# Ledger of designs, part 68: designed miniproteins, single chains, continued (3)

Each design is a single chain, and the fold is of that chain. pLDDT is the mean over its residues in the fold that is shown.

## One batch from the design tools (miniprotein)

Design m10355
Fold by ESMFold2-Fast:
Structure m10355 (fold): chain A 92 residues (1-92)
Amino acid sequence: SVPTLPATNETELINKLLLIETALSDKYTGKISPELRKLVREYLEKLKGKSFETQKKALDTLISLLNVLPRDPTPEQLEAFKKKLDEVLKEK
């Protein structure tokens, strides 16, 4: 069972998820590397068990980081991206 969130909070999370999906689908003519898409999907699954505040903060960070990544990120860039996301998720 998932805790019931206020409608406003649910709407905000849904809107952020739609922005992420749009960024993955539409950025660079709707094509993103499979590695980046997989990493983002795994991160989003990890967020499903977290509080609303943690999810919101993590999604905001994810959107910001996605916006500055190149079309075909290097393995080093993907690793740095993942580390930044994990830091936001786990550290206060």
Scores: mean pLDDT 70

Design m10356
Fold by ESMFold2-Fast:
Structure m10356 (fold): chain A 93 residues (1-93)
Amino acid sequence: MEELKKKVEELVEKLRETLAAVARRLLPLADPEERAELERILARLPESAEKAIEEAKKKIEENDEELKKEIEKLSETFDEEVARQLAELEALL
């Protein structure tokens, strides 16, 4: 799960950097109204990226908790079932 969280952070940051680079390239070519909108986009990008990363990490953590519980249950059930089958097999021998 740590690897998945890192990948999400890297992807969101790359997207933020790409959008910021495009907006900055367009700024010298924009009219005054377009420039104001591009500046607003640039100002919002860091906070939007942080919120997206935070939400994604929370969802991963929620899924990790359920996944951990499911793996633990599966492990316990497997160990008990194997022990039961071995005992039955020994009883037949």
Scores: mean pLDDT 66

Design m10357
Fold by ESMFold2-Fast:
Structure m10357 (fold): chain A 103 residues (1-103)
Amino acid sequence: ELKEQIENAKKAIELWKELALEQIEARKNPDYTLSEEEKQANKKKYAEFQELYEKMLPELQEILEEMAREAEKFIKENPEDIEGQKKKLEELTEEALKKIEEL
């Protein structure tokens, strides 16, 4: 039971990271435009993330919420630091993965 929850949380974190990196690329290049195929792929990733998130234990949801909150804060405070934003996403996802593995 807990092992399944942890694996689903890891999958959700990876999906969130992919979606967050896509948003950073869009901010980096104002002429960046997603194809309809890429938009549909992102819609599927977001739907899968939402389904996994809603099925999570509250403790796992809290870890993901903290990760997302810190990422949003860093991006807002450092809008021009694209490389810093990407590095912060990597750090936050690694921290979140470590926290869920310690449960």
Scores: mean pLDDT 82

Design m10358
Fold by ESMFold2-Fast:
Structure m10358 (fold): chain A 75 residues (1-75)
Amino acid sequence: MIIDTRKEDPEKIAKELLKELNLPEEDLEAVTTFLRTAVYIDKDKLKEAYEEAKKNPIPGKSLTGNTLEIYRKKL
């Protein structure tokens, strides 16, 4: 499913994504900033990135941050 970030409030989309992926609410600002730079979000690719981030944790990097970096590589 594709989300058009220009049609909705990026903070609202970020809150919904954090809930769906069970990510910390403290990461809201990081996800909102990411969404402000993105035109479309592919939820299926984002979920794949989340599963890869969980399998490959990086010390000093948040699960959210790692998920978004992996997602960018899938685009």
Scores: mean pLDDT 74

Design m10359
Fold by ESMFold2-Fast:
Structure m10359 (fold): chain A 79 residues (1-79)
Amino acid sequence: EIEEKQAEFLKLAEEGLEKVREYRRLFSTDPEKAVEGAREALEELQKAVDEFGPENVSGRALLLYNQAVAEARRIEREA
């Protein structure tokens, strides 16, 4: 079972990934805003990882975090 702090980070990881995906959709219309927004969303998520600590960033949350990182980097490379 996921502890309360792990569940809280999971929600942040899900929200962070969705924000990055929204910026991916924006990329075809406004690539500059999409790149900056994706970077901001990734920085917020990285700060959350530091704040919650590695013991609370595991399983599904870690996978979602890694997906957000990969998708944000893809947006930046396409720019």
Scores: mean pLDDT 80

Design m10360
Fold by ESMFold2-Fast:
Structure m10360 (fold): chain A 67 residues (1-67)
Amino acid sequence: SLDLATKVGELIAEAVREGLLTRDQAVQAAPKIAKAVLDGNFDEAVKIAEEVSPELAERVRKLLEES
């Protein structure tokens, strides 16, 4: 959903602000994660996040499970 994709985008922006991932990692991963979320492919969204950071993957998984 668009709402979930927006929330994931906000979560990724927060991760960059916290230093969990670099801006370059966010630029590469964010569009792919957003597309997976919009397509309803939550497992793929988590897998893409895991390639960047295990902590990011856990945050994305939690958001998608609670939404």
Scores: mean pLDDT 82

Design m10361
Fold by ESMFold2-Fast:
Structure m10361 (fold): chain A 75 residues (1-75)
Amino acid sequence: SAAEAAAGARGDAAMTRLKKWVELVEQGKLDQLSEQEKIAVAGYLAAKGAPQELIDRVAEFAKGAGQSVVDTVKA
């Protein structure tokens, strides 16, 4: 379908960009990524089952750059 083809093409472009960001993270070039790009990479790595240490490092850098997200704290 036309909608499926358009979604696929946009997905391919997004995946190409995401792969470049993942390469930058693996090279330790986190400062070259925006906060939003770091969050996107962290989510992708988590979905792919990447090592937790790598996911934590990217997520910590993203939190340090912008708004901290506090889910729930047990009193």
Scores: mean pLDDT 60

Design m10362
Fold by ESMFold2-Fast:
Structure m10362 (fold): chain A 104 residues (1-104)
Amino acid sequence: SMKEKIIELLKEIRLLVQAALDALDRGEMTPEQLRAVAEGIIDRANEIKKLAEEMGLDEIVQLANEIISKARELLTVTDRAEQKALLEEIGKLINKMLELVEKE
């Protein structure tokens, strides 16, 4: 169930990323909403990191740290193209982590 919780949290981040990319494409993302998305990603990634550390999943811990780093960068960038690129990179990391965890 720690594995199931990691998968649940990863899927939640994926939904946040997809919704944020769609909102940016429509020009409907406020700075406050983007901040909430970034914070939601950071909180879930920190929970994944803690669970992965308890399970000895070193690669998942490393990937979670990369997601946290990119989501923190998302809090500081104001350019839409940079925001989209960071969200797309986070999405790729999430898909990689889902593949790795589901094979465990």
Scores: mean pLDDT 90

Design m10363
Fold by ESMFold2-Fast:
Structure m10363 (fold): chain A 75 residues (1-75)
Amino acid sequence: MKEQVLALLDDLDVAVKARDVDQARRVQEELRKLGFGTLASSADEVVKYLELGNLEKAQKVVNNMRIAVEQLFSD
């Protein structure tokens, strides 16, 4: 599970660098399907910043999501 979520965050990072809103939306949907509603909401925020052209804020959200994933799967 954690590995699958981290792979989705890697896809989201690639989408931010490529300015690929469609790829970011696919990551959002996959996170929602896996039951990570809070992470899916954060991915929606990334989509919003990409649509605004604000790559710095989009990247910051992705970085914060990585921290949240580490906390969710910490013992």
Scores: mean pLDDT 84

Design m10364
Fold by ESMFold2-Fast:
Structure m10364 (fold): chain A 55 residues (1-55)
Amino acid sequence: SKGEELIEETKKIEEERAASPENRLALMQEYLAKGVPEGLKASKEYRQRLLERLG
């Protein structure tokens, strides 16, 4: 489904953003303030791993 493609693309984008220390801090603050993107909400495992990289 289109939702599956959206989740995969979102994972790639967020993973690349989290590769930089500056981007990791900004991304963590964004998730805490606004919540995790809808595409990532369906993937609890990816969300947990991303938060570990941020913290």
Scores: mean pLDDT 63

Design m10365
Fold by ESMFold2-Fast:
Structure m10365 (fold): chain A 63 residues (1-63)
Amino acid sequence: GPLENAANGAKALGEAAGAKLSDEQARKAGTYALQGDSEKAAEELKKGGVPEGYARGAGRLLS
């Protein structure tokens, strides 16, 4: 569904930045992205080890 697609997108963007997101982190990032909250999506990506610049861009792409 849309959340699983957004979570998979978060994982793929995280891997591109050299970070391995947990399923929980990816789902949280995906949930915020589906709500249009790119800043909170980026914060969840940062908690998973994605560098700030990549996290902000990824949060925006997922939203």
Scores: mean pLDDT 81

Design m10366
Fold by ESMFold2-Fast:
Structure m10366 (fold): chain A 98 residues (1-98)
Amino acid sequence: MEKLKEAREEAEEAGAEISESPMLIIEAELEGKGKLLFAAGGTEEEAYKEVLEQAKIAGLKVLKIYPVVRTYPIPALKVTKEVDGKTWTTAISEEDEI
């Protein structure tokens, strides 16, 4: 609805890449952080590799990846930003009321 459109416009103005494709949300348990959600696209295998890569970039050890994958049937905004020369990926949907 309207809040999602505003988030999209802000992301575009911030120079983020936006993908309107179904996304996989994976839960992973990280040492010292507990359970975190990771946004990944593509196949389950690609999503698994993306979680490991993101954790490695953050300097975190993955203790467990949960096989329960959640997909957004409504196109979720996959936002990719460069921060400190590194690529960070997040998901924005109408259910992310943060």
Scores: mean pLDDT 56

Design m10367
Fold by ESMFold2-Fast:
Structure m10367 (fold): chain A 100 residues (1-100)
Amino acid sequence: RVSLEELAEELGLSVASIEGRLRSRGERVDGYVSLATARRLREEVKGYLKSLAIDLIKSQPKKLSIEELKEILKKVLSDSQYKLAVELIEENKEEFLETK
């Protein structure tokens, strides 16, 4: 299992934000989450970051390079969320390069 504090730091969220997500699904909050719940929360945050990055590309008047996208995200996201966003972009590099 993973502590809420460790997961919050990793995901760039507050402990209260994670607790709110758990409560919204009827899950018990006791300072820790199962590995399955931690994976689900990581995927939810990655989905949010992917959507944000795609929206940023589409909102720009010119085509963004991957490096230009990373510089914008670095200004908008926390260090933890930026690391997750960079990992996600590198895993899906072709999709981000093809986004209008």
Scores: mean pLDDT 74

Design m10368
Fold by ESMFold2-Fast:
Structure m10368 (fold): chain A 94 residues (1-94)
Amino acid sequence: GPGPPRITFLSADEKVKVGEKLEAYAAATGAPRPRVRLEILDENGNVLASAESDAAGVARVEFTAKKPGKYTVRAIAENADGSRAEAEKEVEVE
């Protein structure tokens, strides 16, 4: 039967410099196709940038950090029934 969505892809730069563009991409599978939301968070959990999946089912977000530190890229996949899956990746900004 239809289980929770599955995030099959989460890609982000592992390390970027202050002033350089950080890019992240995410995709998920499910029936029906889940909506994917991609978020970039600061060290305090504040959402700095976000994007939702396009017509191809891929979410892409870009952000240029102004401060060094550890940032989190979070992907959230949600089915129409409210079932969710999450995945995270840390990005170092120096």
Scores: mean pLDDT 84

Design m10369
Fold by ESMFold2-Fast:
Structure m10369 (fold): chain A 55 residues (1-55)
Amino acid sequence: MIEPLPQGASKEEIKEHRLKLAEETLKRMKALDPTVTDEQVEKWLKEYKEYLEKE
């Protein structure tokens, strides 16, 4: 499990934490659900990362 965000985390730390949570969640979904493909996981992560980076 990703460690909890510290109080007063920077904007950059918040973005990284969100990305790591998304990565962990998608990896778990892929491991548990055979309908979730590598391509779907990679696409979702790329879109989410791009969204965060554009800020």
Scores: mean pLDDT 73

Design m10370
Fold by ESMFold2-Fast:
Structure m10370 (fold): chain A 76 residues (1-76)
Amino acid sequence: LIDQGIQLGLDYAQRDPVGFSQDLDQSSQRAKNDGWNGVSDNLQKASDAARQGDSQSLTQYLQQAFQNKQQIEQQQ
């Protein structure tokens, strides 16, 4: 469920914001290498939001990344 994934991300960001941002940067790079540009872009924005402590923007970008991933997985 998208909301549960976002909650786990927010919990991680609160405990280790730098580590979480680094993990998001790595996930963004992997998504880009796989051709998932929309996922990559939103994960990059989520990483920036996590570094700034902007939980609202972080939540929005994580939600968009999960939605983009689901769209790719539903390819025809």
Scores: mean pLDDT 76

Design m10371
Fold by ESMFold2-Fast:
Structure m10371 (fold): chain A 72 residues (1-72)
Amino acid sequence: SAREELLRALARAQEAVGRLYEAGLLTPEVREEIERFAARAAELAAAGDYEGAVAALEELVAWLEEVLAAAE
């Protein structure tokens, strides 16, 4: 179901954020961007747009993967 896809996307986003935390990469700028994606996903889910909420969380995960890849 769309709700189960949303829960999976949330779990993946939480895992990605946890990896940034362990890497010491949760700067104020990164946290602000995470909060923007999270707010967007929450707004879409509240409106019943679960597909849009999943897409926003998948975009967040992709961006967090880029932040991790850019760290030396």
Scores: mean pLDDT 86

Design m10372
Fold by ESMFold2-Fast:
Structure m10372 (fold): chain A 80 residues (1-80)
Amino acid sequence: MEEEARILYNLILRYYETKSDFDRQLLDDYLAALEKENPERAAEIRKIYDEVSKKVNAGKKLTDEEIEEIYRRILEALEK
């Protein structure tokens, strides 16, 4: 679970940093695979992604505290 959380965290942050369609597609593909295995966990991760996506579209920069919170929320979602 910690390894999976780290992968998801890195994918979300990479999309936030690059804002590229390629990184968005990688994240979407990973979430689709997770949804097939565990739809409840995938739904919680998608909520986090939606919040990050809204901030990216608004041109807002994430604080270090917000970045740490994203990782914590991903861990909590994967422990369900």
Scores: mean pLDDT 77

Design m10373
Fold by ESMFold2-Fast:
Structure m10373 (fold): chain A 73 residues (1-73)
Amino acid sequence: MERPPVEQVLFYVATQVPGLGKLSEEEFQALLEAIARAPEAVEALWPLIEAMVTEPEKAVEYARQLIAALEAV
């Protein structure tokens, strides 16, 4: 079964979790581009994306971890 596109998941989470929606457009675009450029990073970060959906109150912390991990790539 195909996984949903990460950009769709991030958009969905941003609309459901106000804290995550506070990301700037530049940060959000950088995240999407890094994900598209490094599919291996997506595999490593996928559990964090799922955790943001499961635990919305911790989504901000998970989002920061995602940005930090992608910045290292």
Scores: mean pLDDT 61

Design m10374
Fold by ESMFold2-Fast:
Structure m10374 (fold): chain A 69 residues (1-69)
Amino acid sequence: GSSVILAVLKKELTELMRSKGVSEEEIQEVLDLIENGASEEEIREKLESLGFSEEEINGILKGLRAVKK
């Protein structure tokens, strides 16, 4: 189901954020935005604040769009 795909995406995103030195608290904030259905703009702004590139952010947002339908 979609919940399994979302769990895999969250795990991969968590591992990517940890590899970039993002704190566990900041990681949890990103995951909470995703779970609560925050806008792509809000998620983009948060990821940009954490040092993600435009290409990385676009890849993440495309993954999230695929999971929501």
Scores: mean pLDDT 78

Design m10375
Fold by ESMFold2-Fast:
Structure m10375 (fold): chain A 93 residues (1-93)
Amino acid sequence: SEEFDKLVKELDKLISELIEKANTLPREEQEMVRRLIASARVAVYYAKQGKFDLAKKALENAKKIGDELSKRYPELKPLIDQIIKTVEEIVKL
């Protein structure tokens, strides 16, 4: 749908911004960022297929990783929160 495509494009922009901001982080936290992004994308993939239980599990994983990253680097919290909110909106479609 047009709404789904719009939210996916917005998510891709937010992910790109997170990657840019995180490129100065230590290797371990860069791997956490990659895992957060992977979980967010898996949630979108399952939501597109109508597999909402699996989408919600992937979203919960993204939230858990995002919460830990936000505690370590509070400056990333606004961007992480926007990524999570965008995935939540996709999963609710």
Scores: mean pLDDT 90

Design m10376
Fold by ESMFold2-Fast:
Structure m10376 (fold): chain A 82 residues (1-82)
Amino acid sequence: MPSFEELMAAFRARAAELLAQLAATTDPAERQRLVEELRGLLADLRRQVEALVAANPEQAAAYRKAFFALAQELEDQLLALS
């Protein structure tokens, strides 16, 4: 099982690639697909974070705070690209 830090780093790396593709494309269908892929990655990360929280309940508040900060950062970036 990857650590919390490894999960967050992997998500940030993949999200950066998809955001770069989103910024480069003018095709509405491609933009929709990239946004859906980003949201799917965020949902998968949330599922993995909740599994880590279940295994490490003492870290629950810290993990969820970091996850929600990341989710807000992604939404802010998506709004800037809309």
Scores: mean pLDDT 85

Design m10377
Fold by ESMFold2-Fast:
Structure m10377 (fold): chain A 71 residues (1-71)
Amino acid sequence: GMEEGIRLLEEAIELAEGEGRELLEKALKYVQQGDFETAERLIVRAYVLGLISEEAAELAGRGIKLIEKAM
């Protein structure tokens, strides 16, 4: 549910550093505002730019999906 999705996003943030972490934290704020499209774009940007690992991108993506389904 929502708590599980938030936890996965927090775990992704903990795996990231610097600019990648900042983008994931910004994505979490957009998710909290119900803007899932912007949140997903920020995660994709962080991954494409090499700022986060594949593991962090996967956790963040799964987290967003769980939160969206809980709404």
Scores: mean pLDDT 86

Design m10378
Fold by ESMFold2-Fast:
Structure m10378 (fold): chain A 80 residues (1-80)
Amino acid sequence: SDEEIREKIIELLRELYRRLEQSNPAAAEVAREAIRKLEEPGVTLEEMLEEVNRVLGALYEADPELADEFSERVTEILLS
């Protein structure tokens, strides 16, 4: 369900934020902004994917290996 996808993506973004806090604060802030938006009432799957894409953009500039890992994990969530 969209709700289960939302909860899993928020959890993944929280994990990502913790990993980035020390190494790349700017990318961490993009992840934190995405968490704030996804926690809003009535967030759609389309809006969740827009936020995921913003986070991916920031990660590809900061840490391409971590961006690939994040992209793979998001795909697993969407396919489950």
Scores: mean pLDDT 86

Design m10379
Fold by ESMFold2-Fast:
Structure m10379 (fold): chain A 72 residues (1-72)
Amino acid sequence: MLSEKQIEAMELAEKAWEAYEESGGDAEALAEKLRELGFSEEEARRVAEEVAATPDPLERERLLQEAVMRHL
């Protein structure tokens, strides 16, 4: 069974994915939205740059999930 931490990570990852879609792939806009989700300025910028530079949707999802797990 999934732990509560894993469920929380999945929910935050879903919100981060929605933030990416709303940003239109813009790293600056994504960083701002990630900060609103509770990421630090430095972490949000790093994650946003990595995700925006990644054209593969599956790799982007992986990066967002890893960032969420590292944040929690």
Scores: mean pLDDT 78

Design m10380
Fold by ESMFold2-Fast:
Structure m10380 (fold): chain A 78 residues (1-78)
Amino acid sequence: KAAALANLSATQKKILNALILSNAPKSVAELAAALNVSKATVAKALANLESLGVITKDAATNTYALDIAALEAIVSAL
């Protein structure tokens, strides 16, 4: 998982940075607008980050939040 974080795409890194800076859950549309990329590109990147356990999806609001505890645990394992 730590090695996967080191090899994140530019879009995935921008999404993580946006979530860290906003300190709030973001929808696909909000991230697409903030990054000036397509919703499809953002959705694919979010799915990959969710599979890595770095972010969590709230299905009720359709928003994504950074899993800071998981990120800290991964960094601490290095």
Scores: mean pLDDT 73

Design m10381
Fold by ESMFold2-Fast:
Formats: C-alpha cells, sequence, structure tokens
Structure m10381 (fold): chain A 81 residues (1-81)
C-alpha cells in the first residue's frame, strides 16, 4: 500500500532571530515523493515553505533563516508520485 514514508531530522525548535534552521528529509519509500516542508511560528502561522522532489532513498536538506526569536514547528507533507 502506497503511503507517505519519510525520515525527518527536526520537528520543533526554540531559536533566536537570524538563526538558520536546517531540516533534513529522507524519502524512505520505494516511490518518488514531492516533499513540502513548511515552517510555522509559535502562533501557528506559516513563516516559510520549500519543496523538493525526492527519489527513493534520496535525502534533501532545507534551510530557513528565522525572522524572530521564539518557538518554531516544522510540518512535512508528502505527495507520492
Amino acid sequence: ELGPAVAVSEESVLAEAGDVLTVTVTNTSDVPQLVTVTLHDGRGEEVASQQALLAPGETATFSFTLPRSGSYRVVVSVAPL
């Protein structure tokens, strides 16, 4: 059965303004997946979003420069192809 299968390095972080958050995502499935990494602030608002198409077993690194000090949440969404 096809479903999302990814390994993610970080799901939440407490950071300072100007910090760079690095998130590593690996496609652990047998199919290519379109991965969307969305960064939310402590209020649940979307701050930034990046996408990459990952082949089976491929790893992508996403970097976000944080605009303010505070807590952030990483949301990873996948669409199998």
Scores: mean pLDDT 75

Design m10382
Fold by ESMFold2-Fast:
Structure m10382 (fold): chain A 85 residues (1-85)
Amino acid sequence: SDEVNDLVETIKKDLEKGSNEFIGALTSDNKQEQENAILALAKLFKEDQVLANVVYGKVASELGPVKAQELGKKVAKAIKEKLYE
């Protein structure tokens, strides 16, 4: 929860730094860090959809459309199931 909230706040305060930390967590070999990144983006879509779409677009640009689509499905599930609460 705290790690998810810290990532969301970093993105809100410094989009470049936060987006880079987000991509680092998402591409980490640590499953908990990957999950925290997914939950952070899900929470960001609830709180600031415009900013969330900028971060999501950076994933599509840096990691390609297949990885972006996989992320989109996981984020949509997290939003539907309120896993970030």
Scores: mean pLDDT 86

Design m10383
Fold by ESMFold2-Fast:
Structure m10383 (fold): chain A 84 residues (1-84)
Amino acid sequence: SEEIQNQITDLLVSTLKIEQDIATRFSKALVDYMNDKNLSQEQKEIIIQTVVSKANELKDSTLSNSEKLIELRDAVILKIIELS
């Protein structure tokens, strides 16, 4: 959904200082993936909480922005597998 995509995009920009275009592409890819996996609304909310939690862990990390995105992606993939 556009609302979920915007929420994730805003989180990546505000918390991790990721460029708007990259944040938008990541958020769109994530929402598209969640839709492809036919996740329920409850499962989508768990994934959003996972993104929020992981972004907060990464905000003070010495990792590059690209490395932070990889860690976010991996955390989300693992959570989706757990929910399957």
Scores: mean pLDDT 85

Design m10384
Fold by ESMFold2-Fast:
Structure m10384 (fold): chain A 69 residues (1-69)
Amino acid sequence: LTDEQLRELGGIFREELIKRGFPELTAYMLSEALVDALRQGPEAFEDFLSTLSPEEKEALERALKRLEE
């Protein structure tokens, strides 16, 4: 993924969290953590996924589907 694609994914993830009623600060922090984990590599991304609640995972799944479109 390019830096532009990573920023786009972070933005979409933040939007999906806000749509689900997460506070803006929480959505921002989680989107930044996602981008940082993806930049660090697959192991960091897997660790990040393990910290997410089911609702946060649904938001991420939706964000990834939107990025594919």
Scores: mean pLDDT 84

Design m10385
Fold by ESMFold2-Fast:
Structure m10385 (fold): chain A 71 residues (1-71)
Amino acid sequence: SKEEGIKELEELKKKIKDPEAQEAIEKAIRAARNGDGEALEKYGTKALLLIKDEELQKKLAEALNRIGRSL
């Protein structure tokens, strides 16, 4: 669900130390809450490119995909 995906993004933001990636995730969360699929793709893609940890990157992709299917 969208709510589950947003919760996963909030938890990922806590684990990420890069402030630019944290900001991109926060913008993706706002886009998801507003039903803005274009902004979700823009900021989600930015966050994916900034995150170097493979496990965190996979979890982010899964959360974004879950939200996108609900929009």
Scores: mean pLDDT 85

Design m10386
Fold by ESMFold2-Fast:
Structure m10386 (fold): chain A 66 residues (1-66)
Amino acid sequence: SDSDHARGVGLLRQGRYRDAIRHLQRSLRQDPNNSNAWRWLGRAYGRLGDRDRSRRFFQRSRQLEQ
């Protein structure tokens, strides 16, 4: 989970958005309450132009930080 989160963030910083999404989704399957992972997933989808998924995942991240 932590390794998938860290790998996903690293791949996102490298511009490897599809690879980042796979690792972040694996992280979220182990820890669905990781608000930071939802935020990074939203960012990755935003970079791919998927605005609807991006906004939904940012909303999920904010809900978990309440």
Scores: mean pLDDT 87

Design m10387
Fold by ESMFold2-Fast:
Structure m10387 (fold): chain A 66 residues (1-66)
Amino acid sequence: MMEKISKFAREMSRTVFEMIAEGKSKDEIRAAIDELTQKGIEEGVPEEEAEMIKNTLLSFLDALEK
């Protein structure tokens, strides 16, 4: 259980930071976060933990454009 959550968090964070470094738009990054969250839930990550990680990364993206 913990291993799936940890792996999911690392993979999602890596993908988001790579997209930011590549200059992808916030809309593209948000779409990727939504897609990865759905895939993670389908692969057995608990929905509550997946949504928490999603919301954390979305909040980070919002803060970058202040």
Scores: mean pLDDT 79

Design m10388
Fold by ESMFold2-Fast:
Formats: structure tokens, sequence, C-alpha cells
Structure m10388 (fold): chain A 80 residues (1-80)
């Protein structure tokens, strides 16, 4: 569970960087496609949180918070 959650968070970090790079290059459609994928992976991370035993909930909550900060950064760049 935690290994999968950490992997999802890392993939989201990579996609957030990709989205910002696409946006800076003028590829708004590419940036939006990356954001859509981030949201899919975030939904999976939230599902893992819902299934997590109490001792793992704190760590998953921290990962979700970090992901939400990245989503906000991408959304702010897109100004959508």
Amino acid sequence: MLEEARRLAKEIEELARSALEHYQAGDVDGARADLARINELRDRLVELFAQAPPEHQGELERLITRVDDLVREVEAALAA
C-alpha cells in the first residue's frame, strides 16, 4: 500500500513537471492532458487512503497534501 502510494505521488510529481514544461512551450493541450492524468492518479491515491489502516492514514494524508499543492501549481499556471 505505502509503496504504491509513494509511486503514485512520484508519478504525479513527474507529470506536474511535464505539464508546466508543456505550458511554458505553449502546448496548452499537452499541459491539460497531463493535468487530466494527474487527476486520475490522485483519485487512485485517495482510494488507497480510504482503504488504509489507521497507522498508514497519516502518511497517505501527507502524500495527498503534497499532490494537491502540485495540482494547484499546475492549475495556477494554466489560469483555467
Scores: mean pLDDT 84

Design m10389
Fold by ESMFold2-Fast:
Structure m10389 (fold): chain A 94 residues (1-94)
Amino acid sequence: SMEEKLEELLAETEARLRASSLPEAVKAQLAGVLREQVRRLAAGEITLAEAVREIAARTDEIYARHQLSPAQRAEADAILRRFVLGVSELVAAS
C-alpha cells in the first residue's frame, strides 16, 4: 500500500539521519517533521506540494534554531531531498 511504502521510505530516511554527523537534537527534530508529514500524506490530509512546503519551512526553522554550519545544512538538505524525491516517485507510481 501507499502507507506501507511511505513508512518504509521514512524508516530509510531516519536511518540516514542516524548515520549523519548532525547534532542529535537536529536529527530528532527532522525525524519528527518527516513522521508528521508521512502521517498526513498517508491519511490523505495533505498534498505532496503542501508536505514539501511544510518540510522546507520547518527545516529552515530548525537550521536557524541550532545555528547549523553550511556543511551541516548541506548534509541535512541532501537527506531531505532524497526523501522528497522518494515520495514524489511513490505518488507518480500511484
Scores: mean pLDDT 88

Design m10390
Fold by ESMFold2-Fast:
Structure m10390 (fold): chain A 85 residues (1-85)
Amino acid sequence: MKELLELAREASEILKSPEITKLAEELKKKGYSEIDITQEVIALTQQQLLRLQQAGQISPEQAEKVEKIIKKLREKLIELIKKEN
């Protein structure tokens, strides 16, 4: 959970999208599983990245940093799913 929230904050800062961190905190408060929270954070982060790329508002270097965060979130999701099975 702590790592998920830190990755959400990093993505939020790069993308200038506080909604990513707010989503993670709200879903945690509502009792969603770490798997569900991770999936929703990945989806929103990808959506925000695509939006900024289409608007020409993000550099290739910034986009690469966000893609690395998404990769770490996906790796975390796979490990969480393996622990449930």
Scores: mean pLDDT 86

